# Ledger of designs, part 94: designed miniproteins, single chains, continued (5)

Each design is a single chain, and the fold is of that chain. pLDDT is the mean over its residues in the fold that is shown.

## One batch from the design tools (miniprotein)

Design m19476
Fold by ESMFold2-Fast:
Structure m19476 (fold): chain A 68 residues (1-68)
Amino acid sequence: DEENERIKKEAERLIEEAKQLLASGDFEGARELLDKAMKLVEQIKDPEVREEMLKRLERLRESIDKLE
């Protein structure tokens, strides 16, 4: 489904930007981008893709919490 693919790619882009912000020490900016990615992931209709993306986002959020 093209819609699911577009949402997934946009969420992955936000995750990549969040990782770059983490590398520069911008934890607040990284969390903001992860929140935006979470809202996009909620729109994914495929439950398997949604679950995988949510796990990836949760792991990144947990990593930020441990670093800060």
Scores: mean pLDDT 81

Design m19477
Fold by ESMFold2-Fast:
Structure m19477 (fold): chain A 61 residues (1-61)
Amino acid sequence: MKLYKAKKDYKAESEDTLEVKKGDILRVLGEVSDDWVLAENLKTGKTGLVPKEYLEEIGEL
């Protein structure tokens, strides 16, 4: 399981997208497209779509 850190704030644009703040740690659940992942924000417990370009890989569990 890969862990990612948000590099910058992403504001949720729809109910299917996940709001993240710079520094939030996310668990990636799967790739939806080349540019988008389905992720869980470990700070909020919420799940949604996030652009890959907003995320930096920090480790694996």
Scores: mean pLDDT 80

Design m19478
Fold by ESMFold2-Fast:
Structure m19478 (fold): chain A 75 residues (1-75)
Amino acid sequence: MLSERQRVAADLALATMEYSIAKKYGASLEELERLRRRLERIRREAEALGDEGGARQAAEIAAEVEARIAALRAA
């Protein structure tokens, strides 16, 4: 069974892969908004566990997703 830290790390890895797929193949606004919310949750969980690296990575990807959402809304 995964530890809490391993579970959060796995969630971050999956979210990172999902964003990579979204960048290459496209994603809807709803899909990007769900991904941003998930990344924000992962960031908070990583912070609570003292995983500063994971929290920073989640925040960086969340910021990129938010910028993409803003660009699509402005188009």
Scores: mean pLDDT 85

Design m19479
Fold by ESMFold2-Fast:
Structure m19479 (fold): chain A 55 residues (1-55)
Amino acid sequence: SPEEIDRRAALLRAERDRRVAELRADPTLSPEEIAEATRGLDEWVAQRVAAWRAR
C-alpha cells in the first residue's frame, strides 16, 4: 500500500542519516570520501523508493 511504502521510505531515510553520521564521525575518512559515500547512499535510497513505488 502507499502508506506501507511511505513508512518503509521513512525508515530507509533514517538509516541513511545514521550511516552518514557514522561516516562524518570517522576521523580516517577524507571529506571527498565522505561526499562520495554519501552520494552512494542517496542514490541507493532513491533507487529503492522508486522500485517500491513502481510496483
Scores: mean pLDDT 85

Design m19480
Fold by ESMFold2-Fast:
Structure m19480 (fold): chain A 73 residues (1-73)
Amino acid sequence: MAEAFLDAVEEAARELGLSQEDIDAPRKKAREAMEKYGPEAGVAAFMNAVRSKLTQEQFDELVLRVAKRLGAT
């Protein structure tokens, strides 16, 4: 579900030190993009927004944590 992806990215970003405010605005925009243009658009919007706030190493770790969170249950 799209919501599970948004939750996974939010939790991973929080674990990597992003503030709740830095996560909430991108999440809201990603949700709107998902509802208007489909899940792929929302995924791209959220990941691009988070990438801009992280180093390359932190972003690589985020991708791994999101994958584990979605596949580890």
Scores: mean pLDDT 78

Design m19481
Fold by ESMFold2-Fast:
Order: C-alpha cells, then sequence, then structure tokens
Structure m19481 (fold): chain A 110 residues (1-110)
C-alpha cells in the first residue's frame, strides 16, 4: 500500500496528466505544432518529477514513468522536426489513459 505522501503525489500526477492530455489534444486539433510540443515537454517533466518522488516507494512505477517521459520528449522533438501531429495525438490519448489508471488506483487505495 502507498504512504499518504505517495498517494498525494499520484493524485496530483493523475490530475496534471489529464490536463496535459487535454492541452496536447487541443493543440493537435488546432494544428499547432509548437503548442503540442511544449505541452508534451511539460507532461514529460511532470512524469519525471513524479518518478523522483515515487522512486523510494514504488521503483517499478517510477521506472515506467521515466520511460514514458523520455518517449514524450522524443515525440515532441519529432513533431517539431516533421510537423506530423499524429504521434502527438496518440501520446495525448495514452496520457489520458494513464491519468485515468492512476486516478482509479488512488481511489481504490483511499
Amino acid sequence: AYSPEALATLRRTAEALREAAEAVARAVDAGDVEAAARELERAAETLREAARELAPHDPELAHTLELIAEELRRVAEEARRTGDLEPARRAAEALRELAETLAADVARAE
């Protein structure tokens, strides 16, 4: 079971990822490559911060969040290089699903 501090981190992370997913999706729908890349980079930093805080409590989840953060940075760089927003659209959907999973895990633990 998670500590109260770890649960608080997961709750904040879930909410931040939900907001990031919505922001990326809006930028993609608008055709705004720079906005989509910036929101993906913001989501990546949120995941890196969560991974650092969770590492002493759940090293496996922390590692998974680090891998996702690295992939989001790569997607942002690709979007800037190519102008192709399809990977960013898929990333937004994956972030939404991750946010829902983390929120459900927190709700079951409380």
Scores: mean pLDDT 85

Design m19482
Fold by ESMFold2-Fast:
Structure m19482 (fold): chain A 63 residues (1-63)
Amino acid sequence: MGQEYLDQGKYEEAIKAIEEELKKNGEDDAISLILLAEAYDKLGKKEEAEKYLEKAREIIKKE
């Protein structure tokens, strides 16, 4: 999932694919959120990347 787009440098497509999977599954997944953060970081959107990392951390802490 999404990882293939990251490897190809298609970061915006990776973000869209991962967001759609999260919506369809109806659940928050820390791994998917980390992948979103990586995609945003590669696009130079460092602040957005940090926000997704914080969300992933909260999910891990809640478990």
Scores: mean pLDDT 74

Design m19483
Fold by ESMFold2-Fast:
Structure m19483 (fold): chain A 78 residues (1-78)
Amino acid sequence: EAFEYLKKGEKAFEEKKYEEAIRYYEKAIEIAEKEDKNSLLVASAYYGISEAYKKMGKYEKADEYKKKALEIYKKFLE
């Protein structure tokens, strides 16, 4: 379920539909956080949002979401 929205976000990103990609990534986060089973999926979705904002030239928002993703990734490395 959450993973399906992550994949839809990735496809929208490849099609350069960055606002649509962000909406799909946000949906993936909502579902994954509710289940508390895929923190790594949440990190991947935050990273996708960051890359989409970067493509849109919204660098401050891109940095914000990249930091959210990295905080989750760090928990898996330690």
Scores: mean pLDDT 82

Design m19484
Fold by ESMFold2-Fast:
Structure m19484 (fold): chain A 56 residues (1-56)
Amino acid sequence: SRLEELKKLKEELDELEREGVRAVLAGDQATMEAIQAKIKEIIDSLSEEERKLLGL
């Protein structure tokens, strides 16, 4: 179902956020830029209603 797909995307976003924090602490600018690009891609793939449902 779409709800299960959204839950999977939320888990992926949470993992990317954790990796992003680690990259900041390590000073890894290239990894930070890659993570930010992936997060943006996922968010941009969501409808306005789906973003609101996920608290974005």
Scores: mean pLDDT 83

Design m19486
Fold by ESMFold2-Fast:
Structure m19486 (fold): chain A 64 residues (1-64)
Amino acid sequence: SSVDVMSQRIYDDGYADRPRARDMARTVTDGMRRGLSHDQIRQRLLDMGFPQGVVDRVVDRFVR
């Protein structure tokens, strides 16, 4: 699934451990599917407790 591919890439890039990478991938994939903006997806990841630098990198890479 797109979540599995994205979570593996987040983990391999060192942005998060496996469970947190999966949480990020689910949030990003769900947000994109629902038509959320880059800023809305970024805010959801920040609300989940991810550091701003990690959130910016993940959003810039996967949300287009």
Scores: mean pLDDT 83

Design m19487
Fold by ESMFold2-Fast:
Structure m19487 (fold): chain A 72 residues (1-72)
Amino acid sequence: MERELEAEVLVSLARMYISIARLLLSKGDKEAAEESLRLAERLVREAERAGAAPEEVEELRREIEELREEIE
């Protein structure tokens, strides 16, 4: 149960930072968006280690990569 709750919290935090990054990009703040994506990526890695669903992890990684392409 602890690992399952941990994974859920980390996934939720990762999604939150991905949303923040999208908002920052829409405002033209590429530096802040990149920082939010770095944090989201770290949280996704931690969620995977905590046992998050592979499909969920893959979706989050794809969203981060798509947003990174917007910054590049």
Scores: mean pLDDT 82

Design m19488
Fold by ESMFold2-Fast:
Structure m19488 (fold): chain A 81 residues (1-81)
Amino acid sequence: SKEEALKFIIEQLEAARKSRDVDDILRTLEALHLFAESLGLEEVKKILQEAIDEVRRTGSPEAARRAVDEAIEKVKELLKK
């Protein structure tokens, strides 16, 4: 279901947030972007693409974690109906 997919994405993003490696965070975001695309989750794709773009632009672990935190908040909003 959409709800189960969103919960899975949040879980993976929360795990990625604990990483100290920008490349690990980026790989998780890219994998989740493909997952969202496979399910036709257009709003989730946009959220994840914005996070990917920010991580690639900055290259900073702190900025990467902030981008992941923003993505988590936005995906959680989609769970509210």
Scores: mean pLDDT 86

Design m19489
Fold by ESMFold2-Fast:
Structure m19489 (fold): chain A 82 residues (1-82)
Amino acid sequence: MKELEEEKKKLEEKLKKAEEKMKKEGPEIFKKFGAKDPEKLVEDIIEGLRDIIEAVIEIIELREVKKLSGEELLEEMRRRAR
């Protein structure tokens, strides 16, 4: 379970770095591509990225719980079956 917290921290740190980079470089890049509201586009992208990362973290947490539950259930059934 500690490994899941470390993986979560890594994803959050990467997200923060990506957000900072996007805020610094994003408006200029999108302005070069002819975006009318590059700052708004950057905000929309950051919001979408946050939603995606949050969903990924949720999926990882759910899969970890299901995997542990499944393996624990099999081990418990094996112990009972003797």
Scores: mean pLDDT 70

Design m19490
Fold by ESMFold2-Fast:
Structure m19490 (fold): chain A 64 residues (1-64)
Amino acid sequence: PKVVVEVEAPKSAEKYFKEAEKKAKEAGFEVEVKLIPAEETKENIEKAIAKAEAAKKSIEDLAA
């Protein structure tokens, strides 16, 4: 079963979540990230990048 994860983030940060999605698929997880657009602010972008990096680390830890 495919898991869809909805993330509220600025569109400019979408690429970071797509990298996390790719990493999850490489680790064998059927995951799709759906972006809910948020306001394009520096704070929202920084928070989104931090979330995506944390997700990538969690996927690496689970795949190890």
Scores: mean pLDDT 78

Design m19491
Fold by ESMFold2-Fast:
Formats: C-alpha cells, structure tokens, sequence
Structure m19491 (fold): chain A 65 residues (1-65)
C-alpha cells in the first residue's frame, strides 16, 4: 500500500539513506497522488541531498493537497 511505502521511506530517511527514501516516497505517491505527507518527506529528502529547487516543488505540491 501507499502507507507501507511511505513508512519504508521514513525508515530509510532516519538511516540517512536519502536516495532510497526518495524512491520509496515516489512509490507511495504513485499509488496515492494525494498523499501530502509523502510529498513533504520527499521534499525533505531532496533538501538533504542539496536539491533545493526540487524540494520547494514537493513542499508546494504537499500544500496544494
């Protein structure tokens, strides 16, 4: 489920595995395009990797949901 991918992304994020967290958050969003929390955390993972522009886009998407 989208929730399961989201939780896996959170676990990977806590481990500092940001690229893998991004992949799992992406899977959550693919299953539930209205999953605001997944967009928010995808933004955080992108920001942790220095992708400030991508992070801002994700934060905006989360706010729109």
Amino acid sequence: SAEEYYKKGEELYKEGRYKEAIAEYGKAIALDPNYAKAYENLGKALEALGYKGGAKIMYRKAKEL
Scores: mean pLDDT 89

Design m19492
Fold by ESMFold2-Fast:
Structure m19492 (fold): chain A 60 residues (1-60)
Amino acid sequence: DELVKKAEQAFKEGNYDEAIRYAEEALKKDPNNVRAKEILLRALFAKGEWEKLDELSAKL
């Protein structure tokens, strides 16, 4: 998926906000995209947004 690739590239570049945005867009189109979920959780972890990460982990 193109959005997942963009999210992963943004994450590698340290652009966590961009990584979160692309991962969320990928999940909006395909809620079962495991790679998008993984990138989203990793980016939230890197930003220290623990409360949002816990909420998403319970839903994912």
Scores: mean pLDDT 77

Design m19494
Fold by ESMFold2-Fast:
Structure m19494 (fold): chain A 68 residues (1-68)
Amino acid sequence: MDDATLLFYVEPKSTDPEEMKKELIEKAKELGVKIKDVRVFERNGHLIAIAEGEKDGKPVIIIGIAPL
C-alpha cells in the first residue's frame, strides 16, 4: 500500500506564525524533505503550522502546534 506517510513533529520555540513557518522549513531542510506547501492557521486558541512535502518518494508531513 502506497499510503505510508512520514510524520515529524516540531516543538515550536515561538508562537509567531512567521517564526513557526521558518522553524518547519528549517526542520524540513535538516531532514532532507522537499517542501511542497507550508500553511499556518489558528484553531481553538492554538497556532498550527503544517508543512507538506516528500522524501525519497514518500509523502512527509511536518506539524508544529503552539498555544496562543
Scores: mean pLDDT 78

Design m19495
Fold by ESMFold2-Fast:
Structure m19495 (fold): chain A 83 residues (1-83)
Amino acid sequence: SLEDAERDIELAEAGLDVLEAVWRQHRDTDPAVAELIRRSLRDIVAYLERLAEELKDVNPTLASRAQQLIDRARALLEELDAA
C-alpha cells in the first residue's frame, strides 16, 4: 500500500541518518564495523530500488523520494570505499 511505502521510505531515511552519523563520528572505525555499515547501505539500496520500481507508475513522487535516498546511500558507500 502507499501508506506502507511512505512508512518504509521514512524508516530508510532514518536508517541512513543513523549510518551517516555513526560514520562521521567514527571515521577511524574498525574495518569490521565499516563492512557492517556497507552491508546495511547495500540492503537499503536493494530494498529502495525494488520499491521505486513498484511505485514508478503509481506514485512518481514517492519513487523520486526513494531514488534520492538511493543516491544518498550510494554517495556514503563511495565515501566509505575512499577511506
Scores: mean pLDDT 85

Design m19496
Fold by ESMFold2-Fast:
Structure m19496 (fold): chain A 73 residues (1-73)
Amino acid sequence: MEEKVRELMEEAERAKEEGLRLIEEGDFEGAARHIMEVHRKAMELRELGDEESAERVERMMEEVKRAAEERAA
């Protein structure tokens, strides 16, 4: 189980970084896919009972969403 949590966290961090870069480049469609992936990782972490990791991943999703909203405004 611990290995799955670690993999989900690493995938979420990569998705966050890629999403933020795509938003800076104006690729909102690509960024939306990465936001969805981050959200899925948070849900899977909750199902595994790791609330702390899920909360961290949710914060990553919020960062990407905030960047997208600021660019769209």
Scores: mean pLDDT 79

Design m19497
Fold by ESMFold2-Fast:
Structure m19497 (fold): chain A 100 residues (1-100)
Amino acid sequence: SSSLERRRREEFLRRLEEERERTRKQMEEKKEVWEAVMLEAEGGIYEISGAVYRLIGKKYEEKGDKKKAEEYYKKGEEYFEKGRELEEKGRKLLKEAEEK
């Protein structure tokens, strides 16, 4: 084969390899962003659930059922803590993806 055909082939293969690396990086970044979004969404669901449990606890407190009120307030607190942890993890993952 001619030296021109060889150079054209080598240039084509190099461009193809660069495109593959670019696509791989974009897919990895997109996956990380999606994982971050899902963690943040899950955290939000836990926060909403925590708020609902706190409202249930307040209703039991108003009825004089202190034992059930404490149980639901404790569940609300646990859900809020878990929600915050998931949001923190999502935020860190998103930041790491953006710094690449």
Scores: mean pLDDT 84

Design m19498
Fold by ESMFold2-Fast:
Structure m19498 (fold): chain A 55 residues (1-55)
Amino acid sequence: SPDKQKILSLIGQILRVIGEMIDVELSDLPEEEKEKKLAELEKELEKIMQQLNSL
């Protein structure tokens, strides 16, 4: 169904964002830059989760 495909797509996006957050944490970036990137990724994750909750 279209809804099932959309749910799976959103789950895939969540997993991708989590992977990017892990990569930031493991990187050699300055702590201030890590905080900024993690804050942006957290906002993206929240937006995706809100879309999933609306289904």
Scores: mean pLDDT 86

Design m19499
Fold by ESMFold2-Fast:
Structure m19499 (fold): chain A 85 residues (1-85)
Amino acid sequence: MEEEKKKKEEEWKEMMGNLYLFVAEVEIDLAERYLKQGNLEKAEEYLREARRSIELAKEYGADKERIEELEKRVEELEKELEKKK
């Protein structure tokens, strides 16, 4: 009984990790769109939220390679944002 519960909890964690990765990707896409539109304030807000979603994905044990890819995208967009200020 306990082993069945642990397996379901691991599946739930994996689902939550994937959900936060998806949310982070959406937030990164929004940040990129706002950056291209010249709305630097909104771009900065969404990059901050994306970092938070990435940290939540890490807490839920999401795939490390996917986390690193999203962190790299955030870093590149933050550099682009800084150049436009």
Scores: mean pLDDT 83

Design m19500
Fold by ESMFold2-Fast:
Structure m19500 (fold): chain A 65 residues (1-65)
Amino acid sequence: TGKEIAEKIVKEFEEELRKLDDEKAELVREALLLIEQGKIEEAIELLKKAGMYKMVEFVKKLKEE
C-alpha cells in the first residue's frame, strides 16, 4: 500500500530527512502524503523538485513490488 511505501521511505532516509531545510522538508512531507493517497507520480514530481533523486529511485523500486 502507499502507506507502507511512505513508512519505508521515512525509515530508509531518516538521517537525510533530519538534515533537510524547511522548504525541502515541506516538499517531502507533501510527497509522502501523496504516496499514502496512491498519487505516486505526483509525489515523484515533488521529490524531484526537492532534489531527492535517491528517494525517487527508491519509490520506483517499491512501486514494482
Scores: mean pLDDT 81

Design m19501
Fold by ESMFold2-Fast:
Structure m19501 (fold): chain A 64 residues (1-64)
Amino acid sequence: SEVIRRVIMHDTGLSEEDIDRLLEMVKAGASDEELIEEIKRLSSRPLSDEEALGVIRALRLMAE
């Protein structure tokens, strides 16, 4: 979990607080579309949809 968190932060520029918010969204049953939009909005750099989907996959592994 810590390794996955660190990789996401490095690759996207998301903060620990951003990741915690996204994890709460995942646990609440947010759709992939909702998560993609939020990840792109919070990221410090432009992300592709494929990059955002990779983050979603990592978040789901962390949540369960």
Scores: mean pLDDT 83

Design m19502
Fold by ESMFold2-Fast:
Structure m19502 (fold): chain A 66 residues (1-66)
Amino acid sequence: SAEEARAFARAAADAGLPVGVLYGGGKVVVASRAGSVVAEFPSEEEARAFARELAAELPRAVAGEV
């Protein structure tokens, strides 16, 4: 879920791990050295918006399309 992806990203950032927030096909993948979490969205546009918002909330996070 979106909340699980957010929680995972924050935990990884708090641990000092680089966080990648990738979006494509209506999905967002939050990835770090600890693993990854996938969140699904009704549209590509909503997934993109979520990925950008999440990356902006976190130090040293990067958002990208795949």
Scores: mean pLDDT 77

Design m19503
Fold by ESMFold2-Fast:
Parts: structure tokens; sequence; C-alpha cells
Structure m19503 (fold): chain A 91 residues (1-91)
């Protein structure tokens, strides 16, 4: 079902988000660590965006709220990360 697909996408996005946290913990502020963390958060964002799209199509308010919360959390983490990557490229 579309609801099952949306929830599967939420689970996949959450797994990518958790992996991003693991990479950040292991590599710290290294260029490699920052770039890998950024890629994983971008993948998580895409998965959550697709989950939100499907949830909106079927009117599943619970899944819509979960997807929006996930996207807000990813955005909060991506903004400082993008600034850190830009700072490394200038020096």
Amino acid sequence: SMRERARELLREGREKFLEAGRIASEYGGSEKGLEETSKLLEEARRLYEEALRLAEEIGDEETIEEARRGLELIERNMVPLEKAIEALKKK
C-alpha cells in the first residue's frame, strides 16, 4: 500500500540519519567526515521528502507529521554542516 511504502521510506531515511551520526562521531570535523555526513543527510532528506509526498497523497496525517519532523531535524543539522564544509574549502 502507499501507506506501507511511505513508512518504509521513513525507516530508510531514519537509518541514513543514524549512519550520518555514526560517521560524524568517528571522523569528527575532518573534510572526509563532513562530506560523507552531508551525503547521508541529503539521502535521508530525499527519502523523507518522498515519504511526505506519498503521505500527503493518501491523507495520512500521522505519517505527514513524522516526515515533517524528520525533515526539520535534518535541516537543523545540514545548515551548520554546509557552513563547515564551505569554511574548509576557503582554507
Scores: mean pLDDT 84

Design m19504
Fold by ESMFold2-Fast:
Structure m19504 (fold): chain A 59 residues (1-59)
Amino acid sequence: SMEEQQKALEKVKERIAELKERLENSTDPAEQARLQREIDLLKKSVEELKKENKPIKVD
């Protein structure tokens, strides 16, 4: 369902926002690197979902 995919995308975006907030508040370089990698991975997943799950044309 497209609605379920949309909800999944919203959850990923919410997680990215949470991680960005933690990154801004972190002073530990190791934690900052880990958070940044997780953010980058989630962003890549969002882009892949947008490309692979492009809606099949149902006009």
Scores: mean pLDDT 75

Design m19505
Fold by ESMFold2-Fast:
Structure m19505 (fold): chain A 70 residues (1-70)
Amino acid sequence: MELEKIRKELEEEAKRAAEQVLTGSPEEGDRLAKEVVTRAKEEVGDEMALKIAGLLVKAARERAEREAAE
């Protein structure tokens, strides 16, 4: 079904955004994160947007912990 395909695409985009936040440019990662969350809310709904936001917040926290260890 179309909805399952959209959810899978959003999960893949969220993983890429999280990877960018964690290991790439945090500024670019934040921008990608906002786009993925907005798309999830518009195409699927608030529940999916919250799940994606949670994944991205976790990645940002892991980055902050890594920076604190330096």
Scores: mean pLDDT 77

Design m19506
Fold by ESMFold2-Fast:
Structure m19506 (fold): chain A 88 residues (1-88)
Amino acid sequence: KREEALEYDKKGLEYYLEEKYEEAAEYFKKALELEPENWQILVNLGRAYLKLGKYEEAIEYYQKALELEPENEAAKGLLTLAKKKKAE
Protein backbone atom coordinates (compact mmCIF):
# COMPACT_ATOMS: atom_id res chain seq x y z
CA LYS A 1 0.00 0.00 0.00
CA ARG A 2 2.62 2.62 1.07
CA GLU A 3 5.09 1.51 -1.66
CA GLU A 4 2.31 1.73 -4.30
CA ALA A 5 1.35 5.23 -3.08
CA LEU A 6 5.01 6.33 -3.33
CA GLU A 7 5.24 4.99 -6.92
CA TYR A 8 2.13 7.00 -7.89
CA ASP A 9 3.59 10.08 -6.14
CA LYS A 10 6.88 9.57 -8.04
CA LYS A 11 4.99 9.26 -11.36
CA GLY A 12 3.08 12.46 -10.51
CA LEU A 13 6.38 14.27 -9.85
CA GLU A 14 7.74 13.06 -13.23
CA TYR A 15 4.69 14.53 -15.02
CA TYR A 16 4.98 17.73 -12.92
CA LEU A 17 8.61 18.18 -14.04
CA GLU A 18 7.46 17.72 -17.68
CA GLU A 19 4.89 20.52 -17.04
CA LYS A 20 2.05 18.01 -17.57
CA TYR A 21 0.12 19.25 -14.55
CA GLU A 22 -3.25 17.53 -15.25
CA GLU A 23 -1.52 14.13 -15.51
CA ALA A 24 0.55 14.98 -12.40
CA ALA A 25 -2.66 15.77 -10.46
CA GLU A 26 -4.24 12.45 -11.52
CA TYR A 27 -1.26 10.44 -10.22
CA PHE A 28 -1.10 12.47 -6.98
CA LYS A 29 -4.86 11.77 -6.52
CA LYS A 30 -4.17 8.02 -6.96
CA ALA A 31 -1.38 8.25 -4.36
CA LEU A 32 -3.70 10.15 -1.97
CA GLU A 33 -6.46 7.52 -2.41
CA LEU A 34 -3.98 4.96 -1.01
CA GLU A 35 -2.63 7.32 1.72
CA PRO A 36 -5.30 9.98 2.48
CA GLU A 37 -3.38 11.49 5.43
CA ASN A 38 0.03 11.80 3.77
CA TRP A 39 0.83 15.53 4.03
CA GLN A 40 3.60 15.31 1.38
CA ILE A 41 1.18 13.95 -1.25
CA LEU A 42 -1.37 16.65 -0.26
CA VAL A 43 1.32 19.33 -0.86
CA ASN A 44 2.26 17.78 -4.23
CA LEU A 45 -1.39 17.68 -5.36
CA GLY A 46 -1.80 21.32 -4.22
CA ARG A 47 1.26 22.31 -6.27
CA ALA A 48 -0.22 20.67 -9.40
CA TYR A 49 -3.52 22.53 -8.89
CA LEU A 50 -1.62 25.80 -8.32
CA LYS A 51 0.11 25.33 -11.71
CA LEU A 52 -3.28 24.61 -13.33
CA GLY A 53 -4.66 27.93 -11.97
CA LYS A 54 -7.06 25.98 -9.71
CA TYR A 55 -6.26 28.11 -6.68
CA GLU A 56 -9.28 27.13 -4.54
CA GLU A 57 -8.38 23.43 -4.86
CA ALA A 58 -4.69 24.20 -4.15
CA ILE A 59 -5.71 26.12 -0.99
CA GLU A 60 -7.89 23.20 0.23
CA TYR A 61 -5.06 20.65 -0.16
CA TYR A 62 -2.46 22.92 1.51
CA GLN A 63 -4.89 23.49 4.42
CA LYS A 64 -5.35 19.71 4.79
CA ALA A 65 -1.55 19.28 4.78
CA LEU A 66 -1.23 21.93 7.53
CA GLU A 67 -3.91 20.15 9.63
CA LEU A 68 -1.53 17.15 9.63
CA GLU A 69 1.73 19.17 9.97
CA PRO A 70 0.90 22.66 11.33
CA GLU A 71 4.53 23.88 11.39
CA ASN A 72 5.39 22.85 7.81
CA GLU A 73 7.03 26.00 6.36
CA ALA A 74 6.77 24.83 2.71
CA ALA A 75 3.00 24.24 3.01
CA LYS A 76 2.56 27.63 4.79
CA GLY A 77 4.44 29.43 1.99
CA LEU A 78 2.51 27.63 -0.75
CA LEU A 79 -0.83 28.41 0.97
CA THR A 80 0.13 32.13 1.11
CA LEU A 81 1.10 32.06 -2.59
CA ALA A 82 -2.16 30.31 -3.62
CA LYS A 83 -4.26 32.85 -1.65
CA LYS A 84 -2.36 35.72 -3.31
CA LYS A 85 -2.91 34.21 -6.79
CA LYS A 86 -6.64 33.72 -6.09
CA ALA A 87 -6.96 37.41 -5.03
CA GLU A 88 -5.43 38.61 -8.34
Scores: mean pLDDT 86

Design m19507
Fold by ESMFold2-Fast:
Structure m19507 (fold): chain A 90 residues (1-90)
Amino acid sequence: SKEEAQKYYDIGKKATGPKGDVGHNMSAINYYDQAIKLDPNFYEAYFNKGLALMNLRDYSGAIKDYDKAIELDPNFEEAKKNKEEALKKQ
């Protein structure tokens, strides 16, 4: 359900760690993946998964998730800006 997706998303946000924190960012990604499975249109979950991938220096993975967030919400300016930063890091 969308309510269940929101719960996993909220846990993912709490689990997200800083740049270079592998354990926390991997945990966050797992929770965002659960949110996405429950609500495939949850563009904020794709965006925050991209942020966690940026923290892991998985720039290609981050770009893919930012692209999906932009596809689902074309007015998501934050996702567009973060995609540009990821592209510069490749």
Scores: mean pLDDT 91

Design m19508
Fold by ESMFold2-Fast:
Structure m19508 (fold): chain A 58 residues (1-58)
Amino acid sequence: DRERRLKERKKASLITAGNLIRIGGEVQGELSSPEEGERLREEGEREQRELEEEAERL
């Protein structure tokens, strides 16, 4: 139970962090030039995918 709870919390934290990074990239993208905005959005999406993959491996 304890180890399972810690694992679930770590997984939730990784997913939450990924969501926040993606949202941050989208917000920065909207505030930037179209060219820079697209790059920042793609970076945020890539980082979110990496964190989601880490969470899935737990």
Scores: mean pLDDT 79

Design m19509
Fold by ESMFold2-Fast:
Structure m19509 (fold): chain A 66 residues (1-66)
Amino acid sequence: LSETEKKILDLLEDNIFEAFSAREIAEKLGLSQGTVTRALNRLKELGLVESRRVGRTTLYRAASAS
């Protein structure tokens, strides 16, 4: 995993019962939303993150508890 992917995964694993939008993750980590979205797509492809659509927003969570 890249450094950015690891930071995002760590955030989601530390908050296992919560789901976050890419915007929320970007704000929490001080990253651009575009950077976060690219990293989340890679983590999802690896099966490390799950996504769900809620209205107009996509929410992301860790696929497994650490």
Scores: mean pLDDT 82

Design m19510
Fold by ESMFold2-Fast:
Structure m19510 (fold): chain A 67 residues (1-67)
Amino acid sequence: GKVVTETRKVTKEERDALVQYLRDKAEAANASTTQEELDEMKSLADGLANDTPKSGDEATITVKRKV
């Protein structure tokens, strides 16, 4: 499988919810989750939060997916 990058348009609220979800998921990760997986989740959450507009307009998010 290859990692591919996809872009999607979402509302500001949906993007904020996704950022929070990724951060919560990384924090709640159990002992079977590798440090690399935790770092990737945090990196994605931080990237989304930093690059996404803070206005009520639609935002574009970038998601990595394994194919």
Scores: mean pLDDT 61

Design m19511
Fold by ESMFold2-Fast:
Structure m19511 (fold): chain A 79 residues (1-79)
Amino acid sequence: SPLEKALEYARKALEALEQGNVDEAISNLEKARDYALQAGLVPAAVALDEALRSLKNGDLETAIRNVKLAIEILEKALE
C-alpha cells in the first residue's frame, strides 16, 4: 500500500541520516512524501516536506525530528 511504502522509505531516510548519507536521505524522503500524499495522509507528508526543507538548509537536527514524527504518524495510520 502507499502507506506501507511511505513508512519503508521514511525508515530508509532515517537510516541514511544516521549514517551521514544526506543525498540518500533526500532521495528516500522525496519517495516517502510522494507515497504519503498518494495515501492522503497530509500530516505525514507535511512532516516529510519539513524534513526535506531542513536538510536542504543544513539543519540535520530538525530534519531527524521531522522524519521521526512522520514515522510515528505513519505507524499509527497502519494500526
Scores: mean pLDDT 89

Design m19512
Fold by ESMFold2-Fast:
Structure m19512 (fold): chain A 76 residues (1-76)
Amino acid sequence: MTAEDVAHAEAMMPEVAKEAGVPLELIREVLEAVKTKDRELYRRVVERVLERLLARTGDRERVEEWRAAFEEVLAK
């Protein structure tokens, strides 16, 4: 991940957390995993975020689309 990708994620994640109804603490953990490049922590925290979104929305297909987007961050 580039420094620009990290900065963009830092700016966007609080808004996503607020809109999706995910606790800000989980989003902070995602950002921390991105900053520290802890891929295993990132995967675990992302799964918790996706579980919360599924419980709130019931839209499994949308949750899997977001999972793909989170995995794309790790591919770069």
Scores: mean pLDDT 68

Design m19513
Fold by ESMFold2-Fast:
Structure m19513 (fold): chain A 58 residues (1-58)
Amino acid sequence: GMMEEIEKLRKKIEEAIEKGNFEEAEKILKELVKLMKEMGASPEEIMEEIDYFLSKLG
């Protein structure tokens, strides 16, 4: 389902960050945000997710 796709994207972002591939992590984060918007996530939920991963990217 759509929640499974979100969790897959989140895992891919974390894996990219762990490998030091910050460019790939940022690209996948943009795909996650797009999917969240398509699912009708609130602007607040989207911003929290962006802030969470951006804090890990530096």
Scores: mean pLDDT 82

